# Ledger of designs, part 97: designed miniproteins, single chains, continued (4)

Each design is a single chain, and the fold is of that chain. pLDDT is the mean over its residues in the fold that is shown.

## One batch from the design tools (miniprotein)

Design m15379
Fold by ESMFold2-Fast:
Structure m15379 (fold): chain A 76 residues (1-76)
Amino acid sequence: KELEILDELIAEYLENGDYKMALAAQYLKAELEKDEKAKEDAINLLKQMGLDDEEIKKLIEEVKKKVEEKLRELEE
């Protein structure tokens, strides 16, 4: 369920041109899949876009909050 929500969020962010949020969502997906290389690749791309560690952490937390909100909607 979390992976499906993340795939939908990634698609939505990419359609809206929000590449930073799409990469943050890809990081969370990689974390759930336990794919260390994909996690590293997502962080490296975010850093190449000019984001520092604090900014990356804030984006990841925002995506995590959206996933939690979508999970609540599915439980109702």
Scores: mean pLDDT 81

Design m15380
Fold by ESMFold2-Fast:
Parts: sequence; structure tokens; C-alpha cells
Structure m15380 (fold): chain A 88 residues (1-88)
Amino acid sequence: MKEEIDKLVDELLGVLHRMADEADFDTEVELTALIIEAVSTRFIKDPKEAAKAISEVAKRGAELARSLGFTDYAEELEKIAKKAESLI
């Protein structure tokens, strides 16, 4: 499970960083907070609690992406959330 959690965090961070590169400055603070929360999931010792945290961050990221019109990023984040939920 640790390898699967590590992969999900890497996928999550990859999408959030790509969104940050394309987003305007007004969303950078919220995206930075989500990136910090995503990195913090690496330090959760319980894999199921880590999976729950990853799913929650991914869902919040997807909502932000949809509000900005980044439909493709929202879909990628929703897939990450579903993968994380499958590990709970």
C-alpha cells in the first residue's frame, strides 16, 4: 500500500503543479495551500488515513479546477480521488 500511496501523492502533486502554472495569481494562494496539504499526506503513518486525506485534497482540487474552467485537470483529480477511495 505505501507504494500505491506514494504514486497517488506524486500524481496529485503533478496535477496541482500543472494547474498552478496555468492559473492566474489570484488562485496561487489556494493552490499553494492544496499543494502543502498534498505533501503533508506523505507523513501520515496509517495508509488508509493517508488515502482518505489524498481523496479529500484531490476532491477540493477538482472543485477549484472546475470553478476555473480547467475541466481536464478536474477529471484527472477526480480519478485520483477515486483511486484513493479504493485503498480505504
Scores: mean pLDDT 82

Design m15381
Fold by ESMFold2-Fast:
Parts: structure tokens; sequence; C-alpha cells
Structure m15381 (fold): chain A 97 residues (1-97)
């Protein structure tokens, strides 16, 4: 059951990342590095965090947070295997709230 839920959330989050790919921009960091960033995914994740903080969260809010985490991990050059581990840890943390 936990694995099936993690897989479902990961699948939904990956689809959201794909949907928001046209929104991705190159952002220059303080060290002069360029990373790929989606303002829309970041905004959705921020709203999801606000809802979770108020106890008003849903599975959609989890998907929004996971999608933002996947986008940042991909921008950092993280392999798919490591991204899946990151998502698992994030889901376990969110479900513990």
Amino acid sequence: MKEERIDRLFERAEEKVKEYEPDVKDITTLDGSTIKYSPKLAEDAHRAMERIGRGEFSEEDYVDLIAAAIRLAKAAGMPDEEIRKLVRSLVEHLESL
C-alpha cells in the first residue's frame, strides 16, 4: 500500500513536471551557475505548503510539492534513481505530518 501510494504520487508529479516544462527558465545562481527553474511549479508548491500548514491539504498538494522537488533535483543533475529516493523520503515526511 505505501509503495503503491508513493508510485502513484511520483507518476502524477512527473506528469505535472512534464506539463510545466514550457514554463522552465534558466536562472543564474549567486555563484554564476545556471539552473533550470519553473516559476509555476514553485508557486504551486508554495501554495501547497500554505495549505498543509493550515491542515487543509490534499493529495494534489503532495503532488505539487513532489513536482517542485523533482524539477529542482533534475536541475541539479540528480540521476532518476536518486530522484526516486528523494521523492520517497519526501512522501514519508509529508505523510508523517
Scores: mean pLDDT 76

Design m15382
Fold by ESMFold2-Fast:
Structure m15382 (fold): chain A 101 residues (1-101)
Amino acid sequence: EPEPVVTFSTDLPLSSEEAARIGAAVGALLLTLHEQGVRITSGRFSASSAEDFRKALEQALAGIEDGRAVGEAPGASVELEAESTEALRAALEAALAALRA
C-alpha cells in the first residue's frame, strides 16, 4: 500500500488564537478519520486565517465526491483524498465544528 502523504502549510506569523483554532480543526479531522479506521491517501492544507480556513472547509464539504474533497478561499486551501467518502464527510464536519467552538 502506498504511504499516505499529508502536507500542511500556514502563513506565519498567525495569532495564537487563529493558530489554536486551525490546529483544533485539523486535529478533529485527523482524529475522526483515525476513529473510523480510514487513512488519508493524500492531504494538503494551507491557511492564513481561521475564517478563510472555515470557508475552504465548507467548500470542500459541499463538493465532496469519490473520496475527494477540495475547497479554496483567498487565504486558505484544502485538498483531501481518502478511501471513504462517508468518513471524509464526517471528518470535515468535525473540523468545522471545532472551528466554531
Scores: mean pLDDT 76

Design m15383
Fold by ESMFold2-Fast:
Structure m15383 (fold): chain A 80 residues (1-80)
Amino acid sequence: SVEEAAELLAKVIELAAKGEEPPKELVEEAIELLKTLSEEERKELQDILGKRAHEILKGKSDEQAYRAVEVVVEILNEGS
């Protein structure tokens, strides 16, 4: 579901922003879940994820924010 995908990606953002490597299982689960989403669901996910990422990355350095965004973009591309 969109809600499950948003929750998994939010965890990835939090870990990446802390400089931690997201677990392989978490990344693989997120990619597989993304592949099940329709175009409408993907748009909904991007809206939810944008808001959650803004809150998670608030007060983080540019380097931390860049790393988190880069990891999430890679996952979104693999799930497309």
Scores: mean pLDDT 80

Design m15384
Fold by ESMFold2-Fast:
Structure m15384 (fold): chain A 84 residues (1-84)
Amino acid sequence: SMTDLMNQLADWFEQMAKDSTDPNLKDLLQEIADTLRSNPDNIDLLKSIRDFLQQLAQESTDPQVKQTLSEAAQRIDDVLKQIS
């Protein structure tokens, strides 16, 4: 179900937040996890988060932050392709 996919995606973001050493990245990833759990059927919100993360990755100069944000955006895109 879409709810199951959203919960799995939220779990993934929560795990990335735990693994991150950057406090701002930790907070962002945790906020996204919480948002996805609260809005498991909101496809437009999911697309907005993906686009935001892609833009943030493009603007980031830190290679580790850039990679993490790009991976996060890609994970959302993969879920969007499954529900299309």
Scores: mean pLDDT 87

Design m15385
Fold by ESMFold2-Fast:
Structure m15385 (fold): chain A 95 residues (1-95)
Amino acid sequence: AREKLEKAKELLEKAIEYAEKGDYEKALELLKEAVELLKESGVLTPEQRLELEILLALSEIALGIGKLINDPEFAARIIKRQAEEGLELVEELLE
């Protein structure tokens, strides 16, 4: 479990970095990988699992909206916010 949490933390930190660089598609890819590892960890409560599903859905919606309005910066900003929320959850689980 801990190894999956530590790997998810690394992926979320990289997702934030790529979102800051404007690479929102790579940021979303890394966020998806982190969420899958967190789900596989087996340590999540049902409420925490729902929270992760919501932040992933918001990130995918932001990507769709960003493409529709030709504003990749909007998509990157929202995806970064969701990755930061996921990182806070992982840091709580590691303590």
Scores: mean pLDDT 84

Design m15386
Fold by ESMFold2-Fast:
Structure m15386 (fold): chain A 80 residues (1-80)
Amino acid sequence: TAETRRLEELARRARELGIAGFDVSYERLDETTERVVVRAYDAQGNLVGEREVDTPATAQARSDAVLRLLEEILDDIEKR
């Protein structure tokens, strides 16, 4: 799928930048809103990037938020 290809490209970019993993967490703020937090770690377990956003509590908005935050973290690390 297009989403799978996008995730594979993000994983490739992450590896090139020395990122070993991502943690994604979700916090329900109310019935219509949730907070999405994405954190990136290097091979030593150091936090190298973190982004968050409040988004509508729908599956599509969650998926879009995760992919966008991953891209923003990678773009930020590339600028360093």
Scores: mean pLDDT 82

Design m15387
Fold by ESMFold2-Fast:
Structure m15387 (fold): chain A 81 residues (1-81)
Amino acid sequence: APLSQEELEALLAQREERLEAQRPSITTEEQRQMLELLTKALDLARKRGATYEALKELSEALENSSPDPEEIMKKLDELEK
């Protein structure tokens, strides 16, 4: 992989910061739920000391042009177990 674990963690943190900056402009219930799921996923990945592979998979899911909430929820469930 082109990114180290430290670089992936930094990328996830940057994504979280950008989502928080955009929070006031989110008016759709669906977008709000997505923001909450992404924030929780980033927090869990960071706190759990996720493996390089798990961080890579989560990063790829978050970078999808049409993120699937079910896929993100599945990754959260895997991180919680």
Scores: mean pLDDT 59

Design m15388
Fold by ESMFold2-Fast:
Structure m15388 (fold): chain A 68 residues (1-68)
Amino acid sequence: MNKEKLEEILEKIKPYLPDELYQLLRDAFNAAIENNNKEAIRKVLEFLKKYAPPELQKEIDELINEIK
């Protein structure tokens, strides 16, 4: 998975999350990427999807499918 695409999703989701939750999810996501933990990356993306508008949910689904 391209780290740049994952960072782009984090930037796009930022306005839809409380700052504290955004920081926690960003830290978890960065740790998962650094450890090549595909399962953890997928879980964070699925969680972010709950807060995302429909267009961004589609982008998140596409990234989740790339992790499979």
Scores: mean pLDDT 79

Design m15389
Fold by ESMFold2-Fast:
Formats: sequence, C-alpha cells, structure tokens
Structure m15389 (fold): chain A 109 residues (1-109)
Amino acid sequence: SEKEKRREEIIKRADEIIDEAQSKLKDGEKARKIIEEIADLLQKAVDYLVHKKNLEEAEKLLKEVEEKVKDEPYVVALGFATMARAMALNEEDLEYAELFLKKAEEALK
C-alpha cells in the first residue's frame, strides 16, 4: 500500500540520518545524556500530537527540545530521526513522523 511505502521510506531515511549523526558525534557520553534528556520531551510531544490532539502543547515541547540542543546539530538530528523511526515502526501518524524527519534533516544542513 501507499502507506506501507511511506513507512518504509521514513524508516530508511531515518536510519541514514541516525548513522550520519552517530558518525559525526565527537563526545558520545555527552550526546547520550542530552538524548536521554530530550527523549522524554519528544515522547510527550508525540503523545500530545497523536493521542491528545493538542498541537499547541506539542509545539511548545518541540520548541523546548530545539532550544536545549540548538548548539548540538548532530544530537538534534539523532533525536528527531530516532523518534520519526519509532513512530513509523509503531504505525503512528506518518505525517508527524515525516515532520520529525524533516526537523532532523534541517539540523544536518
């Protein structure tokens, strides 16, 4: 189906971004700590977007993530790509998975 093709494309691109971001990270321990800190915020943002349908609160949480890691582009890319991949695997809203993927791609530019 078209939905399955979109899902496969998201997973493939997310894996490419994850691999690139991991290869470029100079301090793996610092990156892990920051990723752990933003993981809860990203999970809450997904819950508000997909399950609670509260766009305003989700955007607030995503902005908080972006501010916390604004100086760490590879951490931003890794975090958002990992979340996009998880959303696609769990058959969550693919439009929001694609939005997270786009944020990851923009962080690498």
Scores: mean pLDDT 77

Design m15390
Fold by ESMFold2-Fast:
Structure m15390 (fold): chain A 82 residues (1-82)
Amino acid sequence: DKEAQVQALLEQNRRQQAALDAQVQLLRDAGPEYRPQMVELLRQQARVLRQMSDQFAALGDQATAEQLRAQADQLEAEAAAL
């Protein structure tokens, strides 16, 4: 079921975004010495989003694929700015 696969990927993305936000905030509050760990987490999440983008593209959902790729690009830009 294509719709079930899309919904499962969206749910996975929501959970991963919430976990990333919490971890990045904890590291940000802990101090500047944790910037390398923040960079690594942001880049790891960007890779996950690109993989999800590829999966949505394979399912024919190009709009969601493009949105996820743009989100990954934003995370990489944030990591580069740290």
Scores: mean pLDDT 80

Design m15391
Fold by ESMFold2-Fast:
Structure m15391 (fold): chain A 65 residues (1-65)
Amino acid sequence: MEEEAKKALEEARRIVETEASEELLEEGKKFKEKLEETVPSELAEETVLYGLKLRIEAERKKAAA
């Protein structure tokens, strides 16, 4: 659903903006540039946001364990 997708993307963006390190943001930027060579920019941005969110969540689980 469009509303669910928008909410998920907004939450992913918020997590990335509040919790991502400068190194992680730079890595995401490079990954987006590579994806844009083969896919539309909008799809590349969404893919990178979800990927960064998953990495942040994985790091939080390691820190909490």
Scores: mean pLDDT 76

Design m15392
Fold by ESMFold2-Fast:
Structure m15392 (fold): chain A 88 residues (1-88)
Amino acid sequence: MSVIEIALELLKRDLKRYYADRKDQLTEQDIEDIKKTMLLMMQKIEEGKSFLEALQITNSLVTDPASIKVSKEVKEKIEKIIKEVLGK
C-alpha cells in the first residue's frame, strides 16, 4: 500500500472517531473545516512529509483553501471519505 493510501485510511479512521463523538452536531462550517484540514494534510504527505509531520503543520496553519494543491485522485478520495463517514 502506498504512503498516500495509508494516510487516507488513517484520516478516514480519525474522521469516524471524531464524528462518533459529535453525531449530528457538525455544522456546514465544521464539515468545510474538516475537508480543508484533510486536503492540507494530504498536500503535505504528497510533498513527502510523514503523517505526524503533516498533522503538526496543519494544527499551526491558517491556510487559504484555494492555495491547497493535491492530486485529483486524492481530492476525489477525500470527498468519498467525507460522504461515506458524514453522509454529506
Scores: mean pLDDT 73

Design m15393
Fold by ESMFold2-Fast:
Structure m15393 (fold): chain A 103 residues (1-103)
Amino acid sequence: MTIDDVLRDLPDGTVAILARSNGQYHLLGSVSADASDDQIRQVARDGYQRYQQLSQQQQVTHIHVWGKRGGQIHRFGSMDGQTATVDQVVQMVRDGARQLRSL
């Protein structure tokens, strides 16, 4: 799936956590940018766990955070999933949600 294909069916105002393998995007988790901080943190932790599971089966190297607002897709961040800590992924998702709320 392309990034457009993955985000097409997500509601406007959603932050998505994705991995990329062989040119395809894999959805690891999604949450409303307007969700509680606890919900955003939990989705990020769950996404990190799914990344670790996926990395055992497929050649994935990076965790990406994207969002959808006004029918447009926005890239907020990317980090090496092999070296990233759960706290770093949580912070990246929280930063993405904050940025999406300001759009």
Scores: mean pLDDT 84

Design m15394
Fold by ESMFold2-Fast:
Structure m15394 (fold): chain A 86 residues (1-86)
Amino acid sequence: LSEEVRKAIEEVLKKAFKKTPLSKIGPIGGIDPKEVREIANSDLSEAEKYRKLVELLIDRLGLGGNPLTDKSAVELVKEFFDSIAN
């Protein structure tokens, strides 16, 4: 995926987690909660933590291997979080 798509996914994640801190995130689409907590408890900046979470999400949802448009990848991430949160 392009850097623009990664940034768009990061913004979707920030919006989804606006009321839920990274350290309190449960399982996300096959992502181990321990991996998320390790990222949250690291001494990295918040931006770098979101960057790592974006890479994990891309891998777990198979977005990196799909012949989808950048817009479709962002929409899939949004739909995924909407289906979990609501």
Scores: mean pLDDT 60

Design m15395
Fold by ESMFold2-Fast:
Structure m15395 (fold): chain A 72 residues (1-72)
Amino acid sequence: MDEIERLAEEAQPALDALAEAQRAAPDDPELRAVARRVQELVARAHEALEAGDLETALRYFEEVRRLLEEAV
């Protein structure tokens, strides 16, 4: 649990940076696509956490971090 919470907290600065980038370029379709994908992955990670599937949740949070590192 704490490790997943740590990954989510580590992703927060990148999520904030993505939000700022979207604010600066709201019509950028690439940033919009990344934001949509990140939202999908975060939702799936939370669903996995509620189901007790920590391995699946970790995979989704790691994918979010990877996408944000590539985009921002």
Scores: mean pLDDT 75

Design m15396
Fold by ESMFold2-Fast:
Structure m15396 (fold): chain A 87 residues (1-87)
Amino acid sequence: AAAADDAVAEAVLRELAARSRALAPAIEEALAAGDLAAVRELLRELLAAARELRARAEAAGAERTAAVLDGWIEELEAEIARLEAQL
């Protein structure tokens, strides 16, 4: 149902945004230091959080929210792969 998907979307995407914001200063500091290995580990933490939230969306039957998170997970995986290519 759309109402259930909307509620899950608000909660899940807000939590993902909060986790991303919490990690942002550490990512910026690692980037400024040229510590690409640390950036990779921080992005892996965000990826793990996104996967957890995707599983919650799927369990709640929020198929559209799960599909949005699949796209974000794909983007994070691609960023990690680009960093690994530079290490």
Scores: mean pLDDT 82

Design m15397
Fold by ESMFold2-Fast:
Structure m15397 (fold): chain A 68 residues (1-68)
Amino acid sequence: MKADELKKKLLEAMKNKDHKEALDYLNELSELAAEGDPKALEYVKELGGPITEKQKQAGLEASRELAE
């Protein structure tokens, strides 16, 4: 199962703090979701949260600098 395999690799990359590999696997999952794979779409929505949370954290750091 392509989506499950990519999810496993993405989680392993995240565990190893390999953000580049994690993004590569997330991009492959996004491509599968675009092809109409419902599992890939589900995983992108679920696993995209942690990666978008990092982007959100970067925004919060900028806001904290301004707040000081």
Scores: mean pLDDT 67

Design m15398
Fold by ESMFold2-Fast:
Structure m15398 (fold): chain A 90 residues (1-90)
Amino acid sequence: SELEKKLKEAEEEAKELVEKVEQGKLSLESVIGYAEASFERGKWLESQGDLETAKVQYYLARKIYELLLKKGHSDSEKLKEKLEEAEKLL
């Protein structure tokens, strides 16, 4: 389905963003900010009735937080809270 394709693309985007942080090509703060922006965009899309695209945005944010937590980020408790919030919004 198109949704499954978009979810896979979001997962790959999350992996690339986190890899670029590890390579020093992107700051951790910029990638967290991108995840937060995706989460807020998801909320806006949900308010417009676009539940499918909202789900993709929440999934992108969730995967970014999940991968950053796996890599031992210093603000892990805040990232865990954000991950739990994103997981509730599908």
Scores: mean pLDDT 80

Design m15399
Fold by ESMFold2-Fast:
Structure m15399 (fold): chain A 68 residues (1-68)
Amino acid sequence: SMKEKMRKAAESALAALKAGDTVAALAGLQELRDEFGDERAGKALDALRAGNVEEAERLLQEIIEEYK
């Protein structure tokens, strides 16, 4: 389902971010924004580009929790 795909993409992006792989995290967030239209993914992208890793992680967790 779309919900499972969004959750998997968000979990993958969060794992990349926790591993310090900013390039992979940005790619995952961009996919969530562009393919799925997730507004929180757009906000997380902006936060991560500004260096706010904590806010990007928080928003990714919200996406994961919503699509359980």
Scores: mean pLDDT 84

Design m15400
Fold by ESMFold2-Fast:
Structure m15400 (fold): chain A 83 residues (1-83)
Amino acid sequence: MEEEKKKKEAQELARRAAELVLKSYREGPNEELLREAEKLVKKAAELGEYGRKLAGAIVQAAKLLVEGGSEEEARKIVEKAIE
């Protein structure tokens, strides 16, 4: 039903946001990519508790990258929240 569609939508939004955050990190800090990721994170959070959990994981991954963490560590945070 609608709940299954919302979960799939939240997962898709989270994966896209994570990809934009990682791309910004690889290309050097890019404010436009980060703003686009923020919009996707907000949309995911609006889809309920599961979406809010995924949004939190992406924010945590972005913070880790800013603090000098690795891309691999950031990916693991997001993947653990999705799976």
Scores: mean pLDDT 78

Design m15401
Fold by ESMFold2-Fast:
Structure m15401 (fold): chain A 80 residues (1-80)
Amino acid sequence: SKLKEEALEEIEKIIAELEKELAEETDPEVKETLQALIKKLEEIKKKIEESTDEEEIEELLELAKKMYESAKKYIELKKK
């Protein structure tokens, strides 16, 4: 499925960006939050890999994108 391949590429990019942010982070609270978010995104990725329903794949990708946007806002607020 092309949709599944594109969704997996997108979530892998999101995870990579958060892992890069985690590697540069010095605040223990922010590190813990980023680690928890990466774990949740990896679980969403696994669900996409196991899904055969294009609607479910689209909903999971949308959830991942919303989590990423929330994470970016959280990081921005914490860095001041």
Scores: mean pLDDT 84

Design m15402
Fold by ESMFold2-Fast:
Parts: C-alpha cells; sequence; structure tokens
Structure m15402 (fold): chain A 73 residues (1-73)
C-alpha cells in the first residue's frame, strides 16, 4: 500500500540520518521532518491521482486519513 511504502522509506531515511556523525540531534530532527513532509506530500499526490482515475473513493479516503494522522505528529 501507499502507507506501507511511506513507512518503509521513512524508516530507511531515519537509519541514514541516525548513522550520520556530522549531524547534531537538532539537525537530525529537522532533516527527518523535511523528509517526512516530502514523502507524505508525494503519497497524497499519488492517492489523489488514483482517485481521479476512478479508484474507490472510500479506499482513497482511508489512505488520506492515515497520511493526515502521520503528518500531525
Amino acid sequence: SIVDKLKEELAKAQKEIDADPSLTPEQKQRRLRDIKTELITKALDEVYRRLKNGEDKEAAEKEIQKLVEMAKE
């Protein structure tokens, strides 16, 4: 699913950020937030694209709700 792919990409990004010794804790938090925002935005665009192409509205609404909850922090 779109949400599962997002979670996988976010987990990979977090591991890379955590492994970078040149970043301060504050820089790591900012970098992760920026990546999370980018990934959620791309995921939302994909859900809306599928909805426009005739996908199930109820399924799309559930995916959007999950993405919005992930964005709320």
Scores: mean pLDDT 80

Design m15403
Fold by ESMFold2-Fast:
Structure m15403 (fold): chain A 79 residues (1-79)
Amino acid sequence: SHMEKLREEIIEAVEATLRANSSASVEEQVRAVADVVAEIAKKYGYTELAKKFEEAKNLEDPEEALREVLALLEEIVAE
């Protein structure tokens, strides 16, 4: 139930963040998604997960940042 609530809140927040940033660049959308997911993870006590999203968004290569953020999201929703 705790993990199910975390997953549901992350999915809803990602969808809302992408809708709110629909006119922004892909790089800006990736950073916005990583920020909101990290905040939700911290709220639920998953500090290591939040740290992974913070590290991914700060990668110098925007393409690598996108791939890493998507990989982390897939791990959350695939469980």
Scores: mean pLDDT 82

Design m15404
Fold by ESMFold2-Fast:
Structure m15404 (fold): chain A 70 residues (1-70)
Amino acid sequence: MEEYVEKFRELAEKAVESDEETARKLLKEAGRYAAEAIKLGATEEVREAAERTGSKEAIDMVDAAEAMYK
């Protein structure tokens, strides 16, 4: 669980510093870890991680995943 949240945060932080194409690829991968964490009940932790990165796209991805799995 926590491993998925941390991996999501790492990928989202790299996406913020990357170009648009690389950011999309990193966020797609981060979304898979966010979905797994949310399925395990770590929705709040993933949301907080996304907010800490300051990435609107990362936050939107977590919101979308939460809507599907909650």
Scores: mean pLDDT 78

Design m15405
Fold by ESMFold2-Fast:
Structure m15405 (fold): chain A 95 residues (1-95)
Amino acid sequence: SMDDLTDQMFQLVDDYYEQSATASPEERGELTLRTTGQLLGILDKIRELAKKENTDSAYRKYGLTRGYYMSVLSDLRQQAQETGRLDEFLAVVGE
């Protein structure tokens, strides 16, 4: 469900920050790229479920989840830049 995928996204972000707090710059760079790809996959699934349900409630849930994703993506981009992985990050997000 969209709620299960949203919970999975929150858990993934929590795990990322917990692991990143004690990680080396190299390990943090790898975590950032992996987490970015996994978040994109979850967001894509939520988007497709919202389109399938085609209700105001489903689109609202997608919008809120996308907003959260965009805030996290901004931090992930900064972490990729600081760890020398910006080009790889941009390739993952399709820029």
Scores: mean pLDDT 86

Design m15406
Fold by ESMFold2-Fast:
Structure m15406 (fold): chain A 92 residues (1-92)
Amino acid sequence: MEVEELLEEARRLAAEAARAYAQGDEERALELDKKAIEAAKKAVELAGNTREAYLKALVAMYDGVAEGFAAAGDEELAALARAQAEAGRKAL
């Protein structure tokens, strides 16, 4: 799997986790979060453990969290996650 595919997987899993959390399914949210973190970790390792790779993984995770909370109607948590993703992009 390429770095970009792992980042997209991390983003999608983080979005699913955020939706599960917003719906009150904490067990499913935790399982999905663990999978998202594992995908992000693999992306960072495959990209050579650089600061840039770490920031790209962080952005992908927060973009996912923002998408998931927005889809679930939690605009406050979605806005907070969007702010973190934006900060990560500006640090690149």
Scores: mean pLDDT 86

Design m15407
Fold by ESMFold2-Fast:
Structure m15407 (fold): chain A 85 residues (1-85)
Amino acid sequence: MLGAELAKTVPLEELLEKVRADTTAELTRILSTSENPPAELVALAEELAPEVAGGPADTLARAVIERATERAVAEVRAGAEAARA
């Protein structure tokens, strides 16, 4: 698994920080290069942050980036914990 290989090279905390930064940067680039949010963005906002699903595109993009980044960090952490067990 990619996460396990990276964990051998860098401390887990550094890996989680990198995952957070990379996920945030990648999602920001994808959303900022879109002229209008695609239907996928609205669906993601309804799933991840329903409280802002009817809001403007900037609010949707910000909420999706934050929630997706937190999920990615949590998944990498869970995978690292499982690999250590």
Scores: mean pLDDT 64

Design m15408
Fold by ESMFold2-Fast:
Structure m15408 (fold): chain A 83 residues (1-83)
Amino acid sequence: SAAERRKGIGEELSEISKLLREAIEAFKAGDIEKAKEYIKKMREEAEEMRALSTPDEPGFLALVKGAEELAEAFEKKVKELEK
């Protein structure tokens, strides 16, 4: 149902938010490898969200792309500053 789909999307967004928070804290602590691991998990959650998307929901697909772009930008910045 639409309600179950919205709940699933919300749960994925909550997990991405949690992983982003953990990645930021790891990065602030200088644990670059741990930060990369959380970024990897964010990408995995974004892939799960993409699997829930349909061509007729461009707003949801845009949100998935936003999460992917955020993970890519964070990973690039981490690589620039450390290993």
Scores: mean pLDDT 74

Design m15409
Fold by ESMFold2-Fast:
Structure m15409 (fold): chain A 75 residues (1-75)
Amino acid sequence: AAQAEIDAAVEGMKVATEALRRLEAEHPDIPPEFVPKLIGAAFAAAMNAVLAGKSREEALQIAYDEAKRVLEELS
């Protein structure tokens, strides 16, 4: 049980990191103070997608979309 959560967190972290890198490449003017919230949002979305059995590509899209949504709310 705990192992599945740990595995999802590890995969979620990798997916969230990639999603944030894509978002930062598209928006190089993101204020540094927004980065922790964007990382957190992407990570939560990615981990939930992995736990729901989504593919890595689907999890990446979900994490990216969530981080972008949070960025729009903060802007």
Scores: mean pLDDT 83

Design m15410
Fold by ESMFold2-Fast:
Structure m15410 (fold): chain A 69 residues (1-69)
Amino acid sequence: SMEISKLKEEENRLKREAQDNEAFVQSALAGAASDPSTLKSVQEVAELIRKEMNEQLEKLKKEIDEFNQ
């Protein structure tokens, strides 16, 4: 199904985006290591990004599973 293919492409896109965001977060955390205030802010933003990405991936996985049967 074209719809399943599109959902799988979107899942792969979100996974790549999550990996890119994680790499960026790790770089930002390393850069902020000497400043506790900046480090805390980066950690808080990282938690929000990770939560949003995980929720989007979980929702998409359910949609793919529903379309498979």
Scores: mean pLDDT 80

Design m15411
Fold by ESMFold2-Fast:
Structure m15411 (fold): chain A 83 residues (1-83)
Amino acid sequence: SWLEELEEKIENAETMDQLTDIMSEIVKKKYALIERELHVNRREQLRLKAEGTLNLPPSVQQELAKLDELLAKVVEKSKKLAG
């Protein structure tokens, strides 16, 4: 449901401001997902990632992959709007 809603928002975006808002929402969802599942805040996530010790369960990796696919769609849409 929320995945389909975000995909439609990206497809229907007409301005860079709309894409920026969507991108911000997706990035916040990524950090919130890891914080919820691993109980580590954004600062701690960045530290663990830099140290190579951030161990993400497969279920979390799958949800993050969906969010990363949405971010890729935002980038592609931004190129079409900027041209």
Scores: mean pLDDT 82

Design m15412
Fold by ESMFold2-Fast:
Parts: C-alpha cells; structure tokens; sequence
Structure m15412 (fold): chain A 77 residues (1-77)
C-alpha cells in the first residue's frame, strides 16, 4: 500500500511524495518540519501522527491531519 504526503514549503511550493510505509512518511514529515520550522515542530508533528494511529485513525488520514498541521505551522513561520 502507498501513502501520500502533500506539504507546502515556506516559498509556497507544493510537494507531493508517495511512500511504501507509514514509517518512511513519518520520517519525511520529521525532516520537512525540522527543515522548514524547527526540530521541536518536526518531532511534535510525528508524535501527533503516532497519537492518531494509536487512537485507531486510518494511516492515510493520520498523515493527512499531521500534514495539514505542519502546513499551517510553516505558513505561520
């Protein structure tokens, strides 16, 4: 199964990536958040996604919610 992550960087460029595992998608969110905002935000986004997964949220929906929050934080940075 493939997982899709769509993020917007500080320059307004939209990037869409596909991953074969949730773990690879989470690592991408960590790297992107750490680069665009800061390591604390990157870690926070990954922990948010993991919390959603533990609550039984679908992996693609958990990644989408984490991506929406990260896009909001990047826009505010």
Amino acid sequence: MKYTVTLTDKDGTVVTKEFDSVNDALLYLLEFGSKEVGVTVGIGIVLRAIGLLLDGVDPQEALAEASRELNRLVAEA
Scores: mean pLDDT 84

Design m15413
Fold by ESMFold2-Fast:
Structure m15413 (fold): chain A 75 residues (1-75)
Amino acid sequence: AEDVEKLGRLSVLVQKLINGEATPEEIEEGLKLARELDFKQVERIFEGALQNKLDETIAELSAGSREGARALAAQ
């Protein structure tokens, strides 16, 4: 297999993601590795995880804004 070291790192990142231990930086790293290895299903899993973390961060930032709070309540 090409990029055995990348595959090993991706496996560690997948385990962290499943255990809920992955940081946003580790999720982004996993997404990059999945793209480089052309693992489309794994890539989509990491994209979804990154989006969920981004949505959580946006919600926290928007909690300080009355406009943002209204937008979140409308979803």
Scores: mean pLDDT 72

